# Designs tried in a protein design run: designed miniproteins, single chains. Part 96

Each design is a single chain, and the fold is of that chain. pLDDT is the mean over its residues in the fold that is shown.

## One batch from the design tools (miniprotein)

Design m3343
Fold by ESMFold2-Fast:
Structure m3343 (fold): chain A 113 residues (1-113)
Amino acid sequence: SFVDRIKRELDEIAKEVNSPEVKKLADEFVDIVEKARRGEITPEQAVEELMKIVKKIADLLIKQKHPNAVEILERISNIVAEVLFELGVPKELQDKAMKYLNELIVKAEEALK
């Protein structure tokens, strides 16, 4: 399924980071996607919650000075883009979310130079 593929990709990222905090956030990400797919939360609510989760992951990667933080955040950004498209999120809201994720990636790149 779509969710099983997203879960697999996030599990791979969590293993590479080797952080229990990132693993917990990856699991929370999958839970939000599943809730949105079941119609338990709105697409707009799903975007807000997913952005909060990715921000927490970015902050942890920066705090730990992870050598692959930028690459990991770019992979997460690609996962988010696919999730927002699959959930039928309005294009304007997708664009705002992707702009925010790009700002997080730039922040990580500058913080880890």
Scores: mean pLDDT 89

Design m3344
Fold by ESMFold2-Fast:
Structure m3344 (fold): chain A 68 residues (1-68)
Amino acid sequence: SSTVETMIKIVEGSLKEPDLDVAEGVALIAASIEGLTEEQKDLVLEAIRKYKEEKATLEEVKEFIRKA
């Protein structure tokens, strides 16, 4: 869906920020502008955290968003 593609773009853009707190802040601002729900914002933040904590690759976090 267009919403899923928007969430993936937000994750990819936010991951350009090396600091986790900054990455989360950028993601929340972008998600709010795009009108994402609280549940969708939580999924975006979880994807960013999984990547930054080295628990998942970029492809795995994109798939995580697609399957939600």
Scores: mean pLDDT 86

Design m3345
Fold by ESMFold2-Fast:
Structure m3345 (fold): chain A 94 residues (1-94)
Amino acid sequence: MLEELLEEARRVIEEEIERALAEGLITEEEAERARLAFEVAEAIINEDLEKAAELLSRVQGKKVPLEELRERLEEYKKKTLEEVKALVEEARKR
């Protein structure tokens, strides 16, 4: 179900981050930013708007209003879920 999809996506992202760090393609700061972006995706998919707004504010360096996120939640959730599914499917082809 959804929890299994998110767990698999987390493993895929962690593997890609570790590989990119080992190859010198990204910095530790970029790796931490990528992990934070995934936490935002999980919060949006789980409809944890308060957590999503807090994490997005940190990523963007500006305050994201909870009301703005609520109004666009369905759009963000759909887009994020499609991206997570695409990531998992791409990994399965390897």
Scores: mean pLDDT 77

Design m3346
Fold by ESMFold2-Fast:
Structure m3346 (fold): chain A 88 residues (1-88)
Amino acid sequence: MVERIKEIDEEYREILEKLEKELEGEPDLEEAELKLARRIAETPELKKLLELIKEEARKALLSDNPEARARARRLIEAMGLTEEEVLA
């Protein structure tokens, strides 16, 4: 039981690191964010990562920066989420 739980945690961590690397290495952050969102939407095992991104999108939506808000909405839409779900 413990070994299985640790293996799952390691898989999640590896996936998170891979997706984060795509974001940091991509010069076009908008494109990187959309790619990340699509991969998360296609991978049910990444629901915890989805929650983390929802929290970051929530912060952006509450910012006074219209570009940040627009980017957050694009990410949310790419993940199949609504603004209500992110702000809840």
Scores: mean pLDDT 65

Design m3347
Fold by ESMFold2-Fast:
Structure m3347 (fold): chain A 68 residues (1-68)
Amino acid sequence: SMELEKLTELLRKQGLSEEQAREIAEKALKAKETFGDESGATYLAMQLLRQGVSKEKALEIAEELKKL
C-alpha cells in the first residue's frame, strides 16, 4: 500500500535497514488498523527508541503514522 511504502521510507531515513523498516512499518500499520491510532503510534515510537532513534524524533514519526 502507499501508506506502507511511505512509512517504510520514513524509517529508512532514520537509519533502519530496508528489512527492519518494512517489518516495523507493517506491524505499526497493523496495530493502528486493529487497535487504533494511539496503539500504532506507541508501538512505532517504542520500536524506534529500541533502534536508537531519539525520543523527540520517534514521537514525531509516530504522529506521522496517525496521518496515514
Scores: mean pLDDT 87

Design m3348
Fold by ESMFold2-Fast:
Structure m3348 (fold): chain A 98 residues (1-98)
Amino acid sequence: SRLAELEREIEELLEKGRAAAEAGDLEKAREYLRRAMELEIEKLALSRGEEDKALVEEMIELRREGVENLLDEEKQKELAERAREIMEKLGIELEEVA
């Protein structure tokens, strides 16, 4: 199951992130935490349906565009605003379930 694989990878990344932080490697800790967040969003999309999957795919694409356009301040602002909108849509759905 893809969900079981994602859950295991998330747990491993969170453990590695904690170990890196305790060792004082904050850059590595941040990398593991970012990857864990990405997989958690993917897991959420798989659990909630096709509409959430499309939002998660857009989030991944925005992150990729952000890396490619690191020096473009206008593009960075646009991507940050779009990411916020997607997170708000996902958050509303989570609040209805909680």
Scores: mean pLDDT 69

Design m3349
Fold by ESMFold2-Fast:
Structure m3349 (fold): chain A 56 residues (1-56)
Amino acid sequence: LSPEERNQLVVQIVTKGLTDPSATELQKLVDDWLAGKVSEDEFAAFLFKKVDEILK
């Protein structure tokens, strides 16, 4: 993910995670990724799939 793409997706997921309980799992994943607990490839694959599902 480019820095701009990363920031855009993080903002969208954090916003959804704060307002939608079903998106809390994504907020945790973002926090874990920023803390270095999850690889960028794992984060990107899971993130894009879940963001698409939640933003429907």
Scores: mean pLDDT 66

Design m3350
Fold by ESMFold2-Fast:
Structure m3350 (fold): chain A 63 residues (1-63)
Amino acid sequence: SPLLERLLKELEETLDELGVPESTKNFILGRLREQVERLLSQGRIDEAEELHRQVLDSVRASA
């Protein structure tokens, strides 16, 4: 999915900018992928984008 690829890329770039370790980065990206893919398979696009936004905010707050 082009949307899934875009959302994962934006999160990966943010995690790289914050210096998050590769193991932690892979774990976070994997969890977001699974959740976003599930939401997109159900046609819940707005909820997938909102989940991505919440994860970005959480990562920025925790770094």
Scores: mean pLDDT 84

Design m3351
Fold by ESMFold2-Fast:
Structure m3351 (fold): chain A 103 residues (1-103)
Amino acid sequence: SSRAQALRDALIAAHQQAIDDLQARLDANRDDFEKEAELGVLLVGESSHLVATRSGNPSEAILQQELQLHQQTVQWIDSGGDPQLQKQRQQLSAQLNELIKQE
């Protein structure tokens, strides 16, 4: 559907934006080995998610849940590991896994 396509496009754009932001942070921290390694792991994760989103054909419900999970993950990272945001992220991840099983 056009709605599913719009959600997929939004999710792709969100992952691309996260990749661009992480690459800029990585470039700014080239002399900090530990920070560079941490940012590199996050960059690989976002790149893998972008490839998965582009390669699949998930339903509108799955795309909406993936976008919400991505947004909560970004908020959790920006918070420095807030336990309440981590709990919300885990709940959304569990809901997404149930939707995938039912599709």
Scores: mean pLDDT 73

Design m3352
Fold by ESMFold2-Fast:
Structure m3352 (fold): chain A 85 residues (1-85)
Amino acid sequence: SGARIKKLREHRRKAIRSLMEGDYDSTIRHIEKSVDEIPDEDARRKARKYIDEARRDDDPDRRRRYISMAIGIINTVIVRMEREK
């Protein structure tokens, strides 16, 4: 639905802002909220896996990489949902 796509975009926008500020903990929280809105179970599970890795990892470069992978999945989901209308 349009409301779900708006929520996905809102949480993604907040996550990207926090990421640009170097606030990985806030970035992870916003991505988690976006992931909860993903209707595709496989995409949702994969994005959760990357965010769990980012939460557990103590290396900032690996954390940033996992965060980027999760954002990439969210971007793909948004594009797919927009095309399925």
Scores: mean pLDDT 86

Design m3353
Fold by ESMFold2-Fast:
Structure m3353 (fold): chain A 92 residues (1-92)
Amino acid sequence: MEEFTREKYLARLEKYLEELVKKGEISEEEAELLLRIARALLDIIEEEGIKTFETEEEALALLAKAAERAGLSEEEVRRLEELLREREEKLE
């Protein structure tokens, strides 16, 4: 189940990120960082048996853990936090 949905999710995410790069909303480097985090996040969700997130704080903590597992630097993590905040504001 998860392996199948993981592959489809990552493929769709990659295409979505390519579209954002084409629109100039994010850089290629930011798209690669997001893909690395998404892969690590899915690994953590699978390992820990996470079913759902009750709060945004839980989701952010999991994203931070995923970023560390993906081998992101503190600078790359900060860049992603900025990107997520900017995206969240645009979706409000």
Scores: mean pLDDT 68

Design m3354
Fold by ESMFold2-Fast:
Parts: structure tokens; sequence; C-alpha cells
Structure m3354 (fold): chain A 84 residues (1-84)
């Protein structure tokens, strides 16, 4: 149902938000990468805000695309942390 799709998208948004908090905590412990990692976090938060706005207006297709993009940036942030 549309309500199930909306709820599952909101769970994904909350999970991404939790990951962003973890990245911010990690950035605060690693001065050499702090600026770069916080910029990535800012991009993730912007996509999440746009996704929530799309959900609120019932545009679930746009919301899914924005959540997918945010999850890709989360993966890029994880790989950035792993590879330096």
Amino acid sequence: TPEQRETLLLFRVISIGGEAVVFELYANKHPDIKETLLKKVGEIKELVKKAVEAIRRGDLETAEKLVDEAEKLVDEAVNFIKNF
C-alpha cells in the first residue's frame, strides 16, 4: 500500500540520519579528514531533507530516488573512511 511504502521510506531516512551522526562523531576524532567528511555529511542531510519533503507531498517516486542517492553517498563516506 502507499502507506507501507511511505513507512519503509521513513525507516530508510531514519537509518541514513543515524549513519550521518556516526560520521560526524568520527570526523570530530579525526582532524585531518574532518572538513571533507562533514561536507559529505552535509550532502547526505540535504538529500534526506528533500526526500522527507517529497514524502510529505506524496511524491514517493522522487522520495525513493533521493533516498537511493543518499544511501549511495553513505556508501561513499564509508569507503572514504576505510581507504585512508
Scores: mean pLDDT 88

Design m3355
Fold by ESMFold2-Fast:
Structure m3355 (fold): chain A 112 residues (1-112)
Amino acid sequence: MLERIRELLLRVVDALLAHPYASPFRYPPDVKGNPDYLDIVPNPMSLSSIRARIEAGEITSLEEFEAEVETMFEGFLKYFPKESGLYYDALKLREFARERLEEAREEIEELE
């Protein structure tokens, strides 16, 4: 079960990494260029850091993975203004992520 869950989580995170709007989420934010980022988002996350934590066995369930992904989006949406096109692109990527997570949940249920 755990190995199949890991394979599924890696598949989902790889799908997110491949998305056209994933660029600002692929690697940790440039905190040197944005020194106020850590004041607004104390624990910045990226899709690459989430992927590394899945591979390290630190994220072992769909629920943990979903929580980390949502935290990443919440931090980003808190930092960027609502009028920003980047904000709207992030909302679209978040909806894509939620659809992939729903499909993953159904697949886990089929694995018993």
Scores: mean pLDDT 77

Design m3356
Fold by ESMFold2-Fast:
Structure m3356 (fold): chain A 61 residues (1-61)
Amino acid sequence: RTVTISAEGPTPEEALARLKEQVQLALDAGILSPEQAERAIRRGEELAAAGATRIEVTLPA
């Protein structure tokens, strides 16, 4: 089983901020482990640094 965390915004900074919010909600709900949350945020930071305004991270759940 997998879980996809996605976020979109008009700028990479906004998309990353929204991704971090979604990751936090998934962590609080027990859907992601702390390690998976860290992994998702790192992936999102790399994509935002490359100019992505839509970020998708798929993790095993």
Scores: mean pLDDT 82

Design m3357
Fold by ESMFold2-Fast:
Structure m3357 (fold): chain A 72 residues (1-72)
Amino acid sequence: DARRAALAAALVSLGVPEADAERVAATLVERGASREEVGLFVTALASGKSPREAAETVPNEELRAALLEALA
């Protein structure tokens, strides 16, 4: 899956551990996250937030919960 691979690579480049990046990328793709939702998460990471803090910025409650679970 090109989207999943590209997202995982981007997350690793932002300092997310590889295993966490794979789970987060899978969650974003499988949950059908919009470009805006992905952009919010990536922007939060780029601004220096931890992966958990970045997940907490996502306004979609179901997606936020799934991301936090993937990072647990």
Scores: mean pLDDT 83

Design m3358
Fold by ESMFold2-Fast:
Structure m3358 (fold): chain A 91 residues (1-91)
Amino acid sequence: DSLTKTTKEAEKQKKRLLDAAARGPDAAKEAIRETAEWVEKNRDQFIADIDSSRALLNAAREVAKRVPEAAELANELAKLFGDLLEEGKRS
């Protein structure tokens, strides 16, 4: 089902973000941009799956803590997931 698919993809994206953070600032920034693009294309699925939105919000915040050089982009990604989480709560 759609929620199960979104949850698995979110777990994959979370791992990708954290793995990229371990590789350094350039890898982290690229992973953040790719994740943001993917989320914008799949916005409705994240509004329906608040747990996945929360998990990715936490992953983005963790990247900001681990990679200060990417913190601005990571915090923008966190805001995107925070907005989706709030929209999901209103639905």
Scores: mean pLDDT 80

Design m3359
Fold by ESMFold2-Fast:
Structure m3359 (fold): chain A 92 residues (1-92)
Amino acid sequence: NPNAELLRKIGIESLEILLKDMSVEAVRESERLALRLIEENREKLSPEEIETLRDVVRTTFSGWRRAIENSDEEALERLRENLRKSLASLLK
């Protein structure tokens, strides 16, 4: 499934950036990378698949940005631990 493989790649690359720096700026950088990866794979995807992938990216990164903005230091550490576990799962 090309969409699943692309989403896995986006997930790995995005989580690597985010885990280095748990900031709104890191979320923005990761979102830009995710959208770039979709664009680079445009020729392998239908217009409907591109729209679906962009929607998933926008929704996910909006959620992470909100979580980071609304978290104290303790909540950010719990989020970092959860994202690290997610990355480990994607690397299996």
Scores: mean pLDDT 81

Design m3360
Fold by ESMFold2-Fast:
Structure m3360 (fold): chain A 101 residues (1-101)
Amino acid sequence: SEREKFLDELAKRIEELIKQGKTLDEIVAEVQRWLKEKGLPTDEDFALRLVTEALLRLVEKNRDKLSPEQKEKFEKARKLYSQGNYREAAELFYEILKEIL
């Protein structure tokens, strides 16, 4: 779907930002700027939800690289995501990706 293509490209961009040492808040700000360029909603809640979904996809893509402790952290983050707690989920996904990327 168009949504899946969008999220895959977003995930690739976020992966590069993490590799460049950008913080989670800097990544959210960069995504807000990108959303503005595309004429999409730019509010922080919308950007945070998209970032969190992209981070989830990046961790899932790298699942085989995760230690047992990182896998437990990932499952906790996925539960937070399913409950709509995007900020806490994003923070946990970001910490995992920072360690493995």
Scores: mean pLDDT 86

Design m3361
Fold by ESMFold2-Fast:
Parts: sequence; C-alpha cells; structure tokens
Structure m3361 (fold): chain A 85 residues (1-85)
Amino acid sequence: MKVRLIYTVWRSESAGLPMLGVYSEITSSDEELDAFHKAIKLTEGELLELEEKELNPEELEKEKEELGKRSEELMKEAMEEIKKL
C-alpha cells in the first residue's frame, strides 16, 4: 500500500506565550493531502516535509513510531528558530 507521511508545524499563542504544534499523519490520498495543505495555509502553518513510501502492516507500525520521533525533531527545530527571533 502506498502512503504519504506528512509533517507540518504551526504556531499559536496561549496566555501570551508562543506555542508550537507539530502534526504528523499517514495518508494514501492525494485529495486528503491537498485538503490538509490548504487547511494549514489557512491557519498560517508551514508544511516542512513530505515523504512517500509503500508499506505493509508491520512496516506501518514502525513508521508510526518514526513519525512520533520526527514530529519531536521538527518541534525542536521550530523552537530553535523561535529562539533566533
């Protein structure tokens, strides 16, 4: 099964502090990817990375774990950029 791994970051403010959100998802749909990208643009988010892979069920579980790690990495990178402001 061919799937896409989506990694995005967005910023928001809560209680006067900048907050970061990182989103990661696995999708097999070009339409879902396009809709998601448009939604991120409306929230002033940023698409940082996109990967395409063909996965079986066992590989899918491993990729979900790696998505979590990648999401944490993107959060750290985004926080570093904020510190430069």
Scores: mean pLDDT 55

Design m3362
Fold by ESMFold2-Fast:
Structure m3362 (fold): chain A 74 residues (1-74)
Amino acid sequence: SLADELERLAQELSDLVKNKAPKEEIRRVMERAIDLLEKAGWTELAEKLRSLVEKEDYIGAINLLRQAALLARR
């Protein structure tokens, strides 16, 4: 489901950030998350996630993905 995919991406991003993974790996996960939100029609959330990523606000990005997953379960 969309919720499960968003939760998986949030966890993957969290693990990469915690382990100080290369920026390329972090960027790939974020690009996948943005693409997923855009394909779901959640353009506003996708744009907000992109903004958080550009600011390197990874905690904000993780929280946004978890909120999006909660919304997708409803």
Scores: mean pLDDT 84

Design m3363
Fold by ESMFold2-Fast:
Structure m3363 (fold): chain A 104 residues (1-104)
Amino acid sequence: SFREEAEREIRRLAEEVGAEVVEIRLPEDEKETRELVERIREALRELKELGVTVGPLHDYELAASPEERAALQAELKARAERLGRIVVYVRRVTREERERLKAA
């Protein structure tokens, strides 16, 4: 199943950076699922390059633009100093939930 392969890949990517996996909710569409896995891979790569190993990765994944991603990277770095862990939370979110997560 592409869903089982995607979940396994997400968990593997998280383990490589010491991230804690809290919840994985995959899209029903195979293309959207593949795109999500690639976003997670890029997010984890960028966090590793910034030296950020703790923080909520899901906030970074929800960025729609390069400017939003930069803002979320700065926020994740700031939160990393307090949280002592990386939390991976992967799911479809509503616009309202996404705005709430970006504000947190």
Scores: mean pLDDT 60

Design m3364
Fold by ESMFold2-Fast:
Structure m3364 (fold): chain A 77 residues (1-77)
Amino acid sequence: MKITVKLPDGSEVEVELEKGMSAEELAEKIHEATGIPKGTVKAAVGFVMAMWHKKEIDDEVAEKAVKFAELFAELDA
């Protein structure tokens, strides 16, 4: 699965996700691709990944929640 992450500078970056990745691995990939603080990304992604592994949310909802983590990073600026 690929997600598109919006950077604070307005640019967009694609990040490739695989099922079975840990929340920390996903947060690291997003941090490397986007520059968003790892702590902020990890907190939001950890919650979303827990629900995703339980099949409580679809891949599209998980992608949208990762984009929501970007807004928290911008709000803290």
Scores: mean pLDDT 59

Design m3365
Fold by ESMFold2-Fast:
Formats: structure tokens, sequence, C-alpha cells
Structure m3365 (fold): chain A 61 residues (1-61)
């Protein structure tokens, strides 16, 4: 439905905004262990965005 597509797009937009903030934190982080943890979080978030994008595409078809 249009409502489901709109909700998925809104969630994707929020996750993308969080990814940008985490990337800025990772870029400023000088501790290698903390930087790795931030990049692991970014990877998980990226995977979530891809999954939601795939679901959105399936609903449009």
Amino acid sequence: SAAEIAALKAEIAELKARLVELAKQAQAETDPAKRKALWDEIQALSDRIMALSDRTEALVA
C-alpha cells in the first residue's frame, strides 16, 4: 500500500541520517577499537537500509 511504502521510506531516511552521524563520529575517532565499533555499527545500519530498500521495491512492483 501507499502507506506502507511511505512508512518504509521514512524509516530509510531516518537510518540514512543516523549513518551520516555515525560516519562523522568514526572519522573523528582516534581510538582504533572505538573506530572499528563505529564502522561495525555503520555496516549493520547499511545492511538494514538495503533490506528496507529491497522491501520498498517489492511493494512498488
Scores: mean pLDDT 86

Design m3366
Fold by ESMFold2-Fast:
Parts: structure tokens; C-alpha cells; sequence
Structure m3366 (fold): chain A 66 residues (1-66)
């Protein structure tokens, strides 16, 4: 389901942020949006995992810039 996919992606994003791989996190978020997963849903689940929501919003913007 879209919800399960978004949660899986959120876990990956949270892990990348924890490792300091912000570019990897941004790229993964962009790939999710490109596949039709709402970026807002991934951001919400990642925030529930303890990631700063403001950082996640910036990562979403960066992932959309080529």
C-alpha cells in the first residue's frame, strides 16, 4: 500500500539523516515523489521517527532541485 511504502521510505530517510547523508535523504525523498508517493506523507512518518520537520521540508525542496 501507499502507506506501507511511505513508512518504509520514511525509515530509510530517518536512517540517512542519522548518518549525516542529507543528499542521500533528499534524493530518496525526490524518488518517492517521482513514483507518486506524497512527500508530505513521508515527511510526516519521518517526523514521527524523530527527524526535525523543518529539516525534512528543506530536504524535500533540495530533492526537487536538479
Amino acid sequence: SMEEEARRIAEEVAELVRRGDLEGAARLLKQAVDRGIPGSLVVRYAAELGVDPELLERLGVRGMVA
Scores: mean pLDDT 79

Design m3367
Fold by ESMFold2-Fast:
Structure m3367 (fold): chain A 62 residues (1-62)
Amino acid sequence: MEEDIQRLLELAKKNDLEGIVELVREIAKRHGIDYARQLLEALRGKVSPEALAAAEEGILNA
């Protein structure tokens, strides 16, 4: 989880919203939706609302 959080923070810093959607979708497919939702909660308050919305889109499209 820590490594996935770091990757998502890096993408958020670059404002790579499409990259966030794709990465979260892959994480949800690989580890399951509950893991991806925990990851999204770990990002609350650390990323922009747009980055958080992109992460939610990744879960929905998994």
Scores: mean pLDDT 81

Design m3368
Fold by ESMFold2-Fast:
Structure m3368 (fold): chain A 105 residues (1-105)
Amino acid sequence: EEELEELIKRAKETHGEEWAQRLKELFDRVREEVKRALESGDPLELARATIEAIELWKEYNVPEFKKLAQELIEKLRELGHEELIDAIYATLNARYGITREEFEK
């Protein structure tokens, strides 16, 4: 949160209030969706939230979105859904050119 708050402050100075406010609202929404997915343990909700968080990490270059996606992948791994993790990475590579190696940097 501290790193995100500093990033939002800099974004406000560079891109203006409206852009910074949209990013904050988007992050708060995604964080709540991630929390619900983690609490549910539903593989489909976990997969959906993971893809969205990775997409937003690539679009906004905000490390906090990557951290959320990592928490979701770890939950999928804990629950034994390795094949689903592989399918998520294959989907991201096919749609957005995001490799597993790039994500795990």
Scores: mean pLDDT 78

Design m3369
Fold by ESMFold2-Fast:
Structure m3369 (fold): chain A 129 residues (1-129)
Amino acid sequence: MPRILIVDRSPDEVERLAAALRERLPEWEVESMYSHEGAVAYLERAEEAPDLVILDVFSPGYDGVDAIARIRELWPDAKLIALVARERDSEELRERALAAGADEVLVVSKPMTDEDIDRLVALVERLLA
């Protein structure tokens, strides 16, 4: 079963996104992690690559861009979508996330709107086609 890993410090945001992905892509396994450090540690011990990682780049105490770079080093063929909050310096973070190895960057509101979730699900379907 293909696997999507969602990494975001907000449980409410993760659950909304996971629910939308499970409804739209019921054949996919959706896993959630609520810390960037924990997600990196999990992937360092993983026996198999995730097919897709969706990661919020904002994390106090751990640089989300560093997490992207580490995940790319560990799993060169995994697809990676970086989520950048519109309320942050979104252009700088977008460029840094792409340079670190993200395949795509989506600028979203925090909390994410239904439109943001729809755009993200459509991007997932496109990347995994």
Scores: mean pLDDT 81

Design m3370
Fold by ESMFold2-Fast:
Structure m3370 (fold): chain A 77 residues (1-77)
Amino acid sequence: MEEAAREIVRRTRALIDTHGVEEVERAATESIDAAAPTIGEERAERLKRLALELIRAVAAGDFEAAIAAAREMIELT
């Protein structure tokens, strides 16, 4: 769990450094919205909220908040 959460944070950081925060937020929300028919609307909305919290925490350098969001996302998938 912790190693997987750290890997998600590390990958999110790399995406932000390459594409910028706004593009990563857009891509994440579009991807989750596309998955909503298979995972359910309620789960998709929660996952979208957590993805945005993760992306913004990583952008702000808030490692603790980023790990917490990543852990919750893993539990939802």
Scores: mean pLDDT 83

Design m3371
Fold by ESMFold2-Fast:
Structure m3371 (fold): chain A 72 residues (1-72)
Amino acid sequence: SDILEEFRERLEKAKSDEEVLEIFRELLENNDLSPEELIELQQLAAERLSPVKTPELDEAMERMKEVLKKAE
């Protein structure tokens, strides 16, 4: 979808986990996303975030879950 393409492009320019979460939040707030698109955005965000587990990454993952939960 166009939303997924936009998210991918913005993720390539993201310099931090916080910026990734802000992009995710903006797309979620400004678009009427289907459940399928929400899952795909979450997967893309997780893939782009560092695979190394750190306290910062753990917090970022939890914030992503909260954003998704509020979308319900």
Scores: mean pLDDT 70

Design m3372
Fold by ESMFold2-Fast:
Order: C-alpha cells, then structure tokens, then sequence
Structure m3372 (fold): chain A 81 residues (1-81)
C-alpha cells in the first residue's frame, strides 16, 4: 500500500526532442504536472525538470508518458519524503 502522507520529488532529464510536436507535448505534460525547469527544445540540448508533491502513482504515470514521447527521458532522482 502506498503511503498517501508521503510526497515524491522527481527529477527528470529530457534530451532535445526530435520534433516540435514532441517538444510541445512534453512541455504540456510537464506544465500540467507542475514541473519546474527550462522548456524542452529541438536543438539537442538536455533539460532537467523537477516535480514536487507528487504521489508515487502520479510520478510513475508522468515518467511513463514522457518516456513514450522522448526515448531520451531519464529519471535522475526519485525521492520519497
């Protein structure tokens, strides 16, 4: 059973998207989930984004969605507080 009193902090690295559509969708998902960081770009830059106050379920879903959009998505840190 997940402890609902525990909040998850998630830090993800996204390599530059192959297309503007991928960048737009990734930025939309990050914004909707309340992540902070620079905008995902198509110039091949790696951007780092941090989300706080997520449930473990929300953290899992956003990682899955981002990895489905950009194969270069990597979980850099996942901390339960």
Amino acid sequence: MLDPSKKTTLRVGLKGAATEEQARKANLLLDMAGFVGPAVTVDGSTTVHEGRGLTEEQAEEIVKALQSLINGTEVLERRVE
Scores: mean pLDDT 75

Design m3373
Fold by ESMFold2-Fast:
Structure m3373 (fold): chain A 72 residues (1-72)
Amino acid sequence: PLPRRPPEEVDLLSEEELKRRLEEAERNGQEGLRQALLMDQYIREGRFDEARRLLRELAPGLTDEFIDALLK
């Protein structure tokens, strides 16, 4: 039973659809999906500082240089 939900489609969502999915993920307790969608929203809005902070909280073992490379 494989889900028919390709994760790459997240990058194609409108800002309103992204916000709606983020709220749904939070309501359903899908923390991993919520964090991924929130990070994408920050990047789309040009909030790279917030995205960097979120990544650091999710993966505190990552270096700042590695986080910067991920956000590129």
Scores: mean pLDDT 66

Design m3374
Fold by ESMFold2-Fast:
Structure m3374 (fold): chain A 70 residues (1-70)
Amino acid sequence: SKLEDFEKLRELAKELGLEWLQARVDRIIEQYKYYGITDEQYKNQLEALRTAAELKGAEELVKFIEESLK
C-alpha cells in the first residue's frame, strides 16, 4: 500500500510535469520494490520529498505530502 502511494505520486509528477519529483520517486520505487518499505522508511522518504518541494517552491506538493504524513 505505501509503495502504491509512491506509484500514485509518480503519476501525479508526470501529469504536473515535475521531472525532479518523477526522478526521485522512481528511485524510491526501485529501492523498495523487491523488499517493501517500512513505516519509518515511508515517513523518512516523504519528509525528504517535502524538504525538496519547499526548496523548489512547490507549495501545493508540500501541502499534499504534509497531509500524507498525518
Scores: mean pLDDT 78

Design m3375
Fold by ESMFold2-Fast:
Structure m3375 (fold): chain A 85 residues (1-85)
Amino acid sequence: MEEEARRAYELGAEAARAYLAGSPRAAELDEEAIRLIREVLERLGEEAARRVLAAALRGAAEAVARYSTDPAEREQARALLARLA
């Protein structure tokens, strides 16, 4: 599970950076993260899937808070990070 959480974090961060850059890769990276979370849900159950989802959201939120030029997006990302702490 630690490996899956790390991958999810990396995928979330990459997807957010791709989204901010206007890249079509954002959708592909989101699908990879969703597939990983679904695989964890099937193999390890809801608690493990929630942890992997939280890791993906943390990666995405950290990237948005750091790189977004929209202050509303940055504020929402920081609020999400506070909830995931």
Scores: mean pLDDT 85

Design m3376
Fold by ESMFold2-Fast:
Structure m3376 (fold): chain A 91 residues (1-91)
Amino acid sequence: SMEKEKFAELLIKASEAVENHDLEAVRKYAEELKKLPLEEAKLMAEIIEAYVEQYENPDISEEERQAIAAEMAPLKEKATKPLEEIAEKLE
């Protein structure tokens, strides 16, 4: 469905923005996820926003910031699974 494709696209973009330390882009993609008519997308946006708040906390160590970034990396795997299912249907 078009909504699932948009969800997958936004999760990949959010994951890449985290890897690039582009927190402004991460927040933008979280807001776009909230606009999708999918409960899973809204829950993911809330999780992403919570991780961004922890990552931007000046009282946390650099090691803790890197750990938070690593926890956000699995969002890319969650996006990849819907894309793989679409690719299998096109074979």
Scores: mean pLDDT 71

